Designed miniproteins, single chains, continued (4). Designs and how they scored, part 74

Each design is a single chain, and the fold is of that chain. pLDDT is the mean over its residues in the fold that is shown.

## One batch from the design tools (miniprotein)

Design m14546
Fold by ESMFold2-Fast:
Structure m14546 (fold): chain A 100 residues (1-100)
Amino acid sequence: MEEEIKKAEKFIEEQIKELLKLVKEGKIKPEEAMENLSEAQKKIKEALELLVNEASDEDIEAMINKDYSALNEAAKKAYELLQEAKEIMIKALEERLKEK
């Protein structure tokens, strides 16, 4: 039970890290996100828009390295949105594991 939740949390964290790398490389466009977004996906899209438009490469690198002390206001907001999205995804997984 706890092991499954921890594995899913790590998977979500790795996916967020990959998204940050793609933003840094200029390979991701927030406007290409699906129109029918879940609440978690909407927060991810908003975070990606902030990172692409307002964060520096140094801010994105700091986020990848989990060094949050030096982030500008936009990167800090993006970090908070990504954490909120992660929490929503973990709660959805926990409800699924309870076998409604």
Scores: mean pLDDT 66

Design m14547
Fold by ESMFold2-Fast:
Structure m14547 (fold): chain A 61 residues (1-61)
Amino acid sequence: MLTPEDLAKRFGISVETAERVLRAYEANPEAIFAPGSAKLLAEGLGLSVETAQEIIDALRA
């Protein structure tokens, strides 16, 4: 599983933002992979939709 530090380095986001992503994923993985999740994640965390989708794809693989 990716660490918050790995996500922060790979996607150019803060470690705090990466920790929030991983907490959301641990709480409900199904919701993270649901349609529209990239847009909701981007809006909630102040990320681009492209970056949010790349993070979701990295968590899937």
Scores: mean pLDDT 78

Design m14548
Fold by ESMFold2-Fast:
Order: C-alpha cells, then sequence, then structure tokens
Structure m14548 (fold): chain A 95 residues (1-95)
C-alpha cells in the first residue's frame, strides 16, 4: 500500500540521516543530527499509520538539519536536503 511505502521511506530516510551524522566532524552538530534522526526513527517505528502530514513534518526536520550543517559540511547538508525532498514527494503521492 502507499501508506506502507510512506512508512518504509521515512524509516529509510531516518537510517540514512544517522549514517550521515557519523560523517560530520563537529561533535555538537553530529549530535544534533543524530538525536533528531533517532527521534524520527523511534516515532515512525511506533506509529501504526504514517500520514502525508507526518511526512511533511519529518521533511521539515530534515530541511532544518540541512541548514544547520550547511556551513560545516555542505556535502552532508545536500544529502539531508535530498532526503527532505524525497519525503515531500512521497507525502504528495499519499495525499
Amino acid sequence: SMEEKARQKAIEAAKRSLELARKIPNEFLAGVVEVASATVLTSTLHSETVTSDDLRETSEIFRKMSEVVKEEDPEVSEELEKLSEELDKVADELS
């Protein structure tokens, strides 16, 4: 179903973001991305249904993480922005 696809995409995005956090040399910024990503992962795993609004809120979290790390690690920032865009696309397909 589209709902299951949405849930899986959110889980994949959160896992990818945790991997990206490990690449950030600044321990504080790495911690910010790790905590936000772990929160998204935990919330998604404990949700029976992931709505388009949930995906849009998650997309905003990734967009904000991208902005926070942009000057320190532009490569990680770009990857986080892509994850945000992918989540918005799935939200549009679900709604």
Scores: mean pLDDT 84

Design m14549
Fold by ESMFold2-Fast:
Structure m14549 (fold): chain A 81 residues (1-81)
Amino acid sequence: MDELRKLIQKAVDLYNEAKKLKEQENYEEAIKKYQEALKLVQQARELARDLNLDGMVAVLDGLEADLQAEIKKLEEELKKK
């Protein structure tokens, strides 16, 4: 359980770093941080699944989808530059 919490906290920290980079219009670095957060969310989801925490898996699935959508949006913005 502590490992799962640490993965989620690290993912949140990376998400906040990515948001700050996005506000600075540093889209390339923001995408990189969102991708790192996505990887940790995926790892947390695997652990939650192994622990049979269906509610947590659902929450992490939603967060994964949100991160993927944000990455796609920023990648489209970079294509316009």
Scores: mean pLDDT 83

Design m14550
Fold by ESMFold2-Fast:
Structure m14550 (fold): chain A 93 residues (1-93)
Amino acid sequence: SVDDLVRRLAFALQSGQAEKARTLYDQLRALGVSDEDLAERLRIELLALGEEPELARRVASLVEEGVDPGDIALSVSESNVEVLKEAVERATR
């Protein structure tokens, strides 16, 4: 169940499904998955989906920092590290 939710979340992040990413994140948090554990699992699943290692690592860091999963999803779907940086800047204001 948790593994399936993490794979679904990784795909939602890669495909820019912002609302689905938020829903799946909330389900994982309700099941007791920490942001730290989720970040590492997402890094592995994004690599399995063919994402570049640097992008997968930055997505993991954003999850660990508590950035909104929907904002991460919109950034990842554009394959743009600068858009991810802008999402972090918005979340830390």
Scores: mean pLDDT 78

Design m14551
Fold by ESMFold2-Fast:
Structure m14551 (fold): chain A 81 residues (1-81)
Amino acid sequence: MAKEKIQKVVRETADQSFALQKKAIEEIHKLEEEAAKGTPDESEKANQRAEKVREDTYQEQLELIKKAAEEIEKIEKEAKE
């Protein structure tokens, strides 16, 4: 049934999104700790890397949601036939 396939896509997308966010949080914490322990120059570079990880993760989550939406639309179209 299309509804069950859609629910599976939603759950898998949520799980992948959570995993991406968890990995990003761990990576950001490590970079923030390096920023706290480093010289002013190294601290600035570490903070810039942390911001990039946030931005990259946000973009990856958006692509994940977009792909899930496309897959759901495909399932709905196939269910109408």
Scores: mean pLDDT 81

Design m14552
Fold by ESMFold2-Fast:
Structure m14552 (fold): chain A 69 residues (1-69)
Amino acid sequence: SHHEMLLAEAKARLEAVVREGAAAGLSPEEIARRLLEVIDEMDITDPELLAEVERHAVGLLVRWEEERA
């Protein structure tokens, strides 16, 4: 579906932000800021899609912080 395709594309972009930020030695706060910037840039108007994307971003940040600890 269109929703599934957009969600997959958004997830891939967010995963790239975390991966690139971690590789560059960015702090969790800096990575979180970049995730918010990328989500804002996506201009998602569907509230269900936005909620899923935001939930995925939180999950990625939590997982990365746990792996770093």
Scores: mean pLDDT 84

Design m14553
Fold by ESMFold2-Fast:
Structure m14553 (fold): chain A 78 residues (1-78)
Amino acid sequence: SAVDEFVKYAALGQVKKAQKAWDALKSEEDKEEAIKRIEEAMGVEISDEERKKLLAGDVSVVLDLQIDQGLALIQSVV
């Protein structure tokens, strides 16, 4: 599904493929599910402002959150 493709490519940092998968989402329900699943995959809570940007089609917000999550994970392992 487009939701599964979005989550997979966003987690892999493949911006163009994640954007294409996001653009393939037809319903607001699928978009909300994609946001929920990326939150679960990253172990973070997205802000209302970032959620609004994603719903408007800006997937770069997810990658910024993914970078922040990765840095936090490195810090916790050390």
Scores: mean pLDDT 73

Design m14554
Fold by ESMFold2-Fast:
Structure m14554 (fold): chain A 90 residues (1-90)
Amino acid sequence: LDEIFEELVKKVEEVASQLPEDVKKKVEKLLAEAKKAYDAGDIKTFVKKIKEILDLAAEYMEKNNIEDEEFIKKLQEIKYLAIEIEEKAK
């Protein structure tokens, strides 16, 4: 489980590095909250925070007509890793 969590964190940090500073700071704050929830065993809050990160990135893409296939792929990978964590935590 921790290996899946670390891979998710790495992919979120890679996505954040490609965002403008204001959006990046919001993603980093949500990621810190997600990490805290995961460490506390609060998987429901963890998944909610990851969803908020994905929604923020999707809004940024729509606003800026981003068609970067690698960026989209990373968002999908983050979503699938979060689902896997939720399923394995049951």
Scores: mean pLDDT 82

Design m14555
Fold by ESMFold2-Fast:
Structure m14555 (fold): chain A 123 residues (1-123)
Amino acid sequence: SSSLKEIEEILDEMIDKIVELISKYAPDVVETVRERLQKLKDETIKKIEEALKNKASEEEIRKILDAYAGRVMGIIMTVADVMLQNGVPQDEVDKVVNQIKDILSDALKQVFDIVSKELKKIS
């Protein structure tokens, strides 16, 4: 559907922004991080598609997106450990992690708005 394509484009842009930030501090893990984030994106889009087909509640959509956010941040925390091992100061690592949290939050808000609008057309 057009809505699923819009969601994919939002999440792809989010991944690009995250990878660009990481590339400055941990270039050796960039490809692995991109692959992991891409896999999580594909799994989450499939869950959103099934939720839309089953006319899921907004609460169920929030649970899908919250689980996705948690898994993304899990990957980011492993990258934070690599940055620290590379000698990046803790305050700079915290700054990057917070920037990634903002990028993730903005993307998920856009995704939720699209899915919520689609669900309202079905009721």
Scores: mean pLDDT 90

Design m14556
Fold by ESMFold2-Fast:
Structure m14556 (fold): chain A 95 residues (1-95)
Amino acid sequence: MATKEEVEEVLERLYEIADRADEIAQKSTDLKLRKEAVFIAAEATLQALHLRLAYEGYERDKTPEAQEHFNRVLERARKVGEEMEKKIDELEKKV
């Protein structure tokens, strides 16, 4: 079962990815790199929002359905986080 600490770790990773992407978007003069950075920031931010809402729903309702939804959203957030982190690492090498 996912703990509050596990949720906070995933959220922290997503916010870190978004911050790194926003930095590239602000500093880069290359339009293509800026567009890719904006996409990464938006995706990481969206996954963080979904995860927070799913966790809050689970804490409020405490139903099996809310727990199943939370587990699905958490796994998606982890996978998308890994994908976005790989993309931002590659993007930073091109700056």
Scores: mean pLDDT 84

Design m14557
Fold by ESMFold2-Fast:
Structure m14557 (fold): chain A 113 residues (1-113)
Amino acid sequence: ELEKLKEEARKIVEELAKKAEEQIKEGRVPDEAEREKAREYVERLREIYEKSERLRLFVEKELLEKGIPLLEKAHKEGKDARSDEEYEKELEEAKKRLEELKKKLEEIEKELE
């Protein structure tokens, strides 16, 4: 059960990241079908996210691992509307959160054994 939900969440995050990267590369906004599919994916991720602390931390980690490179790419390609100061602050906080999530997941795994 847990492994199945983790695999589902990972696949959803990978699909969201793939579409975001395509949009950044093409310099376009999502079309209606892409927006609808993204909403369905986000709703499903939230459902998985809310089932347990372990799944919550896992989903957040997966989103940050895929989101940080996309954030860096969007800024480099000039697709990030934020100021350099806002970008640097958000990037630093995201990286800090990812390290915190990795540590918390490791601690939970140790406590369950």
Scores: mean pLDDT 79

Design m14558
Fold by ESMFold2-Fast:
Structure m14558 (fold): chain A 83 residues (1-83)
Amino acid sequence: MTEREIELALKLMDEATPEELKYFQKGLNSGALEALGEITESFPNARHEDLYRIGRYAAAFRKSPVGKAVREKAKELGLEVKE
């Protein structure tokens, strides 16, 4: 359900270290076609991959409830968010 997906994504972002948030930022910075394509990025562990995937989702599905909530949280955390 959308509300639970938002809650889990925002919790992961809140609990993330600055190093882990760099992978979220990489995902969020993906172009629309890149965000829908193959993942060629290397990840130190599953948390980095999960944050990257959340960032990619927010890049690809900007107008979705999850994408909107994640992008707003990124702004709140001082991260760069492209329109």
Scores: mean pLDDT 73

Design m14559
Fold by ESMFold2-Fast:
Structure m14559 (fold): chain A 94 residues (1-94)
Amino acid sequence: SVRQLVRTAAGVLAGAARDFADVDPATAALLSEHARRLEELYRNDASREEVLAELEEIIADLRAAAGRQTDPAVRAALEGLVAWLEELRRQLEA
């Protein structure tokens, strides 16, 4: 369901924010803010269109963050998260 997808995405982004806190605090803050917005969408039973718009913003922001990374392991982790979010977006569009 849309609700379950949003809740799962919020949890994954919150976890990623904790993992990135000491490595890239700016990206960690970005992940935390998007996790908070997804939690708000979940609580407010937001429309599919609102959830899709938020996922598109997250994907764009994380692609930009990955492009700024000099550490290849950190870049790969962000690229993996982007790929996972793109798959969730495709599932939501179906």
Scores: mean pLDDT 86

Design m14560
Fold by ESMFold2-Fast:
Structure m14560 (fold): chain A 70 residues (1-70)
Amino acid sequence: DPLAELEAQLRALAGRDFTVEEGPEDTSPVEASDQLARALIDGDPTIRVSPEVARSFAAVLRNALASRPV
């Protein structure tokens, strides 16, 4: 669920296909943040994060998308 939610938010944000896979539980928030930045900026199609990090990031990204400039 958190991986699928993050995947959906990234696809909505970038308007392109992304795949979020379950990564190691020891993936740091900083490392996960770097992967997200590269996926959004460089267009890397696959991101690997822990489910806990994915849940936190999906919530933050959902709020950011809701508050985007119009």
Scores: mean pLDDT 68

Design m14561
Fold by ESMFold2-Fast:
Structure m14561 (fold): chain A 100 residues (1-100)
Amino acid sequence: SILEETKKRVIELLEEFTEKALEVASPEVQEKIKKLVEETKEKIEKAKSFSELAKVMQEFVLKLRDIMDENPEEAEELSKKLKELEEKLGEVLEEAQEKL
């Protein structure tokens, strides 16, 4: 299934993002990011369509930006990691759409 392959790739990108984000985040922010990523991975696995997958990832980005707004000293470095994730997510979703 193209959807199941895409979900797996998105989860791999979230895991890569988490590893990089934890290198620049304080212990308190690390726990918030880990919790958000775990909740997001569960929602990705339950997604039944590309539109649901896109909505889950949009909610992830919004919630991560809320964490950054509450932690402005770490926001610049976290924003760089988030931008890299968003660029890679765009590529994965475009490739999936071309296969449909």
Scores: mean pLDDT 85

Design m14562
Fold by ESMFold2-Fast:
Order: sequence, then C-alpha cells, then structure tokens
Structure m14562 (fold): chain A 74 residues (1-74)
Amino acid sequence: SAQEEAARQAIAEAPAAAEEARRAVAEDPSLREAVLRALEGLIEQARALAEKGLISEELAEELQAALREAAEAV
C-alpha cells in the first residue's frame, strides 16, 4: 500500500533526517520544540495507521522506534 511504502521510506531515511534535525537544533535551539512536536505527531500517526490496518504492527513499531530515536538525538 502507499502508506506501507511511505513508512518503509521514512524508516530508511530516518537516520539521515535525525542527524540533519540534530544539527539544525544545535545551531538554533529555538527549533527544538517545533521539531519535537512534529516527531510526536508522526509517532501518533504511525500508531493510528496501524490501528486502522493501513500498515502492519511490526512496521509501525519500527517507525515509532526510529522517530523516538530521532527525538532523543534532538
């Protein structure tokens, strides 16, 4: 499905995106709250997609783990 393909792409790109976000926040700490809110929203969206059966529970867990790791890096 398009949602599963998007989730897999997001997981694959997550390490690079997390590093970029961390660098951006390190240079401008005012961005931290906005970045953390965006990551929290994506974590909730991943859970909602799994609850609706649009992505597998396993894929949702992997995506949520990647997003939480990104949030901790910021």
Scores: mean pLDDT 83

Design m14563
Fold by ESMFold2-Fast:
Structure m14563 (fold): chain A 98 residues (1-98)
Amino acid sequence: SPKEAERAALLDRIKQLSDEGVKLLDEAYNEEDPEKQKELARHAREIAGEVATLADRLRQLGASFDDEVEAAVHLLKIAVSLTALASKRPELRDVLFP
C-alpha cells in the first residue's frame, strides 16, 4: 500500500541518516583541527534533528510496533554517540547541545 511504502522509505532514511550522524561524530572525535571538529559536530547535530523529525512522521503514519522499535534503536544510537562525544570533548558541548 502507499502508506506501507512511505513507512519503509522513512525507516530506510532514518537508518541512513543515523549511520551518517554516528560516522560524523566519530570523525569529530578524531579531528585535530578545532574548526573542522566543530563543523563535523554541527552537521551531526543537524542530522540528529532530521532523524527525530522523520521518526515523528513515522509515528503519525501509524507505524507497526516493529517499525517503532527499529526507529527508536536508530534514535538511541545517535543520542548515545552525541552524549559520548560531549563527555570526551567537553569543548563541543555547546555545539552538540545548544
Scores: mean pLDDT 87

Design m14564
Fold by ESMFold2-Fast:
Structure m14564 (fold): chain A 86 residues (1-86)
Amino acid sequence: MSPEEREKAFNALTKYLQEKKIVTLDPNDPYLQKQLILLPACGKIIDPTLTPEQRNFAKTVCYLAGSKLPWVTKASTEELLSGLEY
């Protein structure tokens, strides 16, 4: 995945969380950022109502969140994406 695509997907996730007013991503609270970035993105992957394009976007965002967070391994990200051949 290109660096530009990764940045765009990550920014879209941040915007989504802010617009929903459920949470504010605070750069000074890395624990909260890590938890909230992974959970909503990964949960969307298992949503059967998603279009193919939306599912690919959710997979991309989940993968990017995992790769950006030091406590999330590549294996954990791959496991979350397993079972969804897309």
Scores: mean pLDDT 49

Design m14565
Fold by ESMFold2-Fast:
Structure m14565 (fold): chain A 100 residues (1-100)
Amino acid sequence: GSSDVSRAQSLVDQAINDISTGIDLLRQGRVDDALGQFSRAIQYLNQARGVAPPQAQPDIDRAIRLIQRGIDLLRQGRVDQAIRQFQQALDLLRRARDVL
């Protein structure tokens, strides 16, 4: 319903903000701070999954998987590859936001 859409929009917007902040922190070499932002983004997106309409679900689900892969790449020291995963997640979430 309209309330679920508004909640999904807010949660996706919070995740977009956290991922964008995390990428900026990675560019500054602040890996531990960035990991906190990406973990919080996953929490917001898991909540969004529960209230998002069917048209937004595939992009939210794929964004979660890309963020999880990015975190794993960061744990391996593969920062540039991780940033590419997080940037792809941002593109998917902006697309999901457009159909909410």
Scores: mean pLDDT 91

Design m14566
Fold by ESMFold2-Fast:
Structure m14566 (fold): chain A 62 residues (1-62)
Amino acid sequence: SHMEKEKEIRQKEIERLEKMIKYHENVDPKTAELYKKEIELIKAGEDARRAHVQAVRAAASG
């Protein structure tokens, strides 16, 4: 489904950011911290989306 594809894209994005963190943590710690924050924001968005889907399903099931 389109939603599954988006989830896979987000997961790969997080993995890429994790590699960038490892690279930058020894070179530029400030940049590493920015990437960490970006991962947190991506994860927060995914969790919010899941909560919304569950709420809609609960309402529909009565």
Scores: mean pLDDT 76

Design m14567
Fold by ESMFold2-Fast:
Structure m14567 (fold): chain A 113 residues (1-113)
Amino acid sequence: SMEEKAKKILEEMRELVERLRKTTDDEEIIEILKRIIELYKELSKIANKEQMEEANRLVLEAVDIALEKATNEEVIRIALEAAKLALKNAVNQELINRAIGAILRAIGELLEM
């Protein structure tokens, strides 16, 4: 069912965010962010508003973690793409504001590289 698929996608996204917290490898960070983006795009086609709000918070949390650990331009570039996707699908003003903040932070870090 679509409900079971959405729940599985959200569980995988939560597990990926936890993996992101524990890794210091730029290649693994990139792979995790790409997978989160893929899952979020899949979820956006089937999820209800509550599930999209949770997924949006998970994407923004992943962006924040990645930017804190970022040592190369590719990590920041992918984090920026994730933050832009979160902005496009933000369901309330709090999430819009958080996504804009993440985008501005990513641009700031790119300018220092």
Scores: mean pLDDT 89

Design m14568
Fold by ESMFold2-Fast:
Structure m14568 (fold): chain A 114 residues (1-114)
Amino acid sequence: SKEKVIKLLEEMLKRAREALERVKKLIEEGDYDGAIKEVEELEEEFRRLSREIIKEAEKVFSVDKLIKIQVLLLSAGSSIYVARQQLKSGKGELALENLEAAVGDIENALELAK
């Protein structure tokens, strides 16, 4: 149902926002290993939720809307991946910018689903 897609996107957005706040705190504390682990956990959850979202969205939305949601989720996933690589390189500020970009892509996907 449309409501199920919205609920899954809201769950994804909540998880991404919570991860962003935790990563920011860990970077401020100099705990880059902790920040990397937090982003890895976000990547795993994002993969799971994205799969469920697309499966449910295919049943409900037009092909055009489905493609737009898929593109936004692919963009968000890529930003999360880049953030992890930036953390491994000690580039905390750039990692936070990429996590914020991922949150924005998820917000845009949620607005399209409404």
Scores: mean pLDDT 91

Design m14569
Fold by ESMFold2-Fast:
Structure m14569 (fold): chain A 94 residues (1-94)
Amino acid sequence: KALEYVKEAIKHAAEAARAAAAGNAEEAIAHLDEAIRHLEEAKKLAPEISELLDKAIEHLEEAKRAAEAGNFEEAIRHAQEAVDYATLAYQKLS
């Protein structure tokens, strides 16, 4: 189940980056919130990767702040960084 939460978070973070690239703050923020929620659930199930998940969550929260401010370039960069950390966490669990 932890792997599925991380996998869904990666998908939502990637969709948030696409929404931000389209200038759609509302859609980007919705996907970032879903990604954060999924990673928080993954942390409960797999505390051994919590440090990597915390870094991914931190970048998702920075992406959300950037999207709220209309800084779509920063939102995309932070969402992509979150995907990288979440992918590393996924690889450690699999």
Scores: mean pLDDT 90

Design m14570
Fold by ESMFold2-Fast:
Structure m14570 (fold): chain A 85 residues (1-85)
Amino acid sequence: GEGTIVYTNKKGTVTTLTVTGELDGKVDLTFTQPDGSTSVLRNLSVRQAAQVLSLMGGVPLEEALAAVERAVSEDGAVIHLEGQG
């Protein structure tokens, strides 16, 4: 499926992440920064996607994993995460 994760990092920067894929398959991540710039990572596992989100967003790995799993399992899901210091 396809879902959206909006995360705010420790610095207060808001990033929109589009997650496309399947729980038991591959996941693509599209990062959109506040300035409109985009970055794409393809062919990740759900666990790899969660680790990337955790590292970039400052989000605990458990919360990142739950968010990625929900984004791909619930079409049109919008999930908000706060980065923790």
Scores: mean pLDDT 83

Design m14571
Fold by ESMFold2-Fast:
Structure m14571 (fold): chain A 69 residues (1-69)
Amino acid sequence: HMKEKILKLAREELEKNGYVLTDENLDRIAEKLGVSKEEVIEIMGGSKEDLRLYVNEEEARERIRKLKE
């Protein structure tokens, strides 16, 4: 199932990157599964509760910024 594959790959990328997702990581997941980046984002945030990972945009931006440095 596509949703489960996206969530699995996203989780693996999060773990590798200290729980942040970059545009590059999202593009790579989308390319591997043959879906759009928008679909990956939507599936990860498909429910209000699932959006927990990136509900706080400030925290997400700080993590991404620190990763990119």
Scores: mean pLDDT 59

Design m14572
Fold by ESMFold2-Fast:
Structure m14572 (fold): chain A 75 residues (1-75)
Amino acid sequence: NDYARLLAEQAKENALKAKEAVDKGDLDTAKQYLGQAALNLLQAIRVGGPEEAPLINEAMDLYNDAAGLLDEKLK
């Protein structure tokens, strides 16, 4: 499913952008990218099948890493 793969790749891109924003101390930008990554990820899960699961799981791991880093900065 090309659409699910595209959504998972967009989720990965946005999660990586969120991590870069956290590293720069731009927490508002990081929140915006994480929000976009979450939406892309939810859509990828909804329309994806078993063949897209590895890519979706990769995007989910990157999202969780970026979200964890943001949470640490908000302390």
Scores: mean pLDDT 85

Design m14573
Fold by ESMFold2-Fast:
Structure m14573 (fold): chain A 87 residues (1-87)
Amino acid sequence: MEFQKEVAEAVLESEKLYKEAKEAIEKKEPGWKELAEKAKKKLKEYLEWAEKQLETAKNEVERKLAEYLKELLEKYIEELEKKLKEA
């Protein structure tokens, strides 16, 4: 229950960080580069947490949740890096 809540909170925060950074890059809002880099750093911190949870998972449910979060974070980070290069 507690681990599932932590993963859910990480998913929601990661989605928010990705969406806000993506919109800032696309609109060229003042400070968009700093906002995007800060969001990318936070997403990488969540990725490190998810990788650690995957390595230390005690059951199949925890492993699947950690794997899902890792894949989601890798996708968001890659997409932001691509948008930053194109900007």
Scores: mean pLDDT 83

Design m14574
Fold by ESMFold2-Fast:
Structure m14574 (fold): chain A 95 residues (1-95)
Amino acid sequence: REEAAREAREAAREAAKAAKLGTGRAVLAATAAAIAAIGAEFGARKGLPPEEVARSAESAARSAERAAELGTGEAKRYAEEAAREGRRAAEAARE
C-alpha cells in the first residue's frame, strides 16, 4: 500500500511538471495524468481495492504516455517519467 501510494505521488509530481512546461494538447494529457495519479495515491492511502488503485495508476500512465507523444523537450521527459512511475504504481498496487 505505501509503495503504491509513493509511486503514484511521484507520477503525479512528474505529470504536474510536464503540464507546467508543456504547450497545446500535451498540457491536457499531462493534467489528466496528474489527476489520475492523485486518485491512485488517495485510493492506496484510503484502502481502496487493489484493482481500483491499479486502474487509476494505469490511467495515469496512459495519459502520461500520450503527453510524452505530444510533448517536446523537458515536458516530454517529465511525461515519460510520469508514465514509468504510473506503471510502477499499478504493479505495486497488485502486490
Scores: mean pLDDT 86

Design m14575
Fold by ESMFold2-Fast:
Structure m14575 (fold): chain A 74 residues (1-74)
Amino acid sequence: MSPAERAALLAAFLAQMDATLARIEASTDPAEIWALFLELAQRHLEVAARLSPEDRARLEAAYERVSARVVAIL
């Protein structure tokens, strides 16, 4: 991947994390919350493998925030 493609991938996934967190916060269905989190977790592994260590640290911070919120709700 080019540096521009990596930057776009990181930005897109950070935006997806924010959108997914908003959906999780709005949901009252534990099954929906868990399904949304599992989808995000699968994509997190794939995206993290393609990033620099610095960008991965930013990704991990965002992912930890979503993960902590899911645990607090469930």
Scores: mean pLDDT 80

Design m14576
Fold by ESMFold2-Fast:
Structure m14576 (fold): chain A 64 residues (1-64)
Amino acid sequence: RRPAPRSLLEAAARVAEAGADLAALSKRQIAELIGVSTRTLYYYFPSKEELARAVEAYVVRQLA
C-alpha cells in the first residue's frame, strides 16, 4: 500500500486534537470528520489500529 499523504495525517491529528477520540469512532465517522471518503481511508489504513499508529507517530514527530 502507498503511504498516507501528510495532509491526511494532519487532518486526522487536528480531529484528535479537537477532542475526538479516534479509537471510539467508526472508520466512517473518522472519514467524515477528516473530509475524505471511507474508501480513501480504507485504502491507506485498512485497520483502525494502523490509523491510530500513524496519527500517533505523526503527532510525536510534531512535538519533537
Scores: mean pLDDT 72

Design m14577
Fold by ESMFold2-Fast:
Structure m14577 (fold): chain A 71 residues (1-71)
Amino acid sequence: DFDKFDTDGDGYLSKAELAEFLKSQGHDFSEEEVDELYEKLQAFDFDGDGRLDRHEFEGVLEDILNWKNRK
């Protein structure tokens, strides 16, 4: 649930919140792997504020979860 990991309640997901989300889903991503994922997700940040909104996150959620398995 995105809202559980958006602890600021601002409707955006930070890199730290992404890392905690992936860990909670049972994925053992390294810090480097989280950095690479966040860089890919930043391509969808049209606001340029370095954050991902909920719609952008949901749109790439399957890509995030499948990325490690296809590495």
Scores: mean pLDDT 61

Design m14578
Fold by ESMFold2-Fast:
Structure m14578 (fold): chain A 78 residues (1-78)
Amino acid sequence: SLEAIEAAALRALLEAAARFDEASYRKIGQAVGVGLKALEEGGFEAGVAAARATADRLGLSPEERAFLDRILEEIRAA
């Protein structure tokens, strides 16, 4: 459900805020936000593609990317 997806995304962003610095948090949050908008408009595949393209454009580190991929899998499970 959309509610479960939003709850998973919010929980993940709260974890990112506790674990990463502000610059990393902002990049992860932007990738998640772009992904959620694309998901709403074009479904899960579009959401994942948009989030990953944004991560690549913003230059997410391997650690930040791994965290984003975990968020995307949690959203898939919701």
Scores: mean pLDDT 82

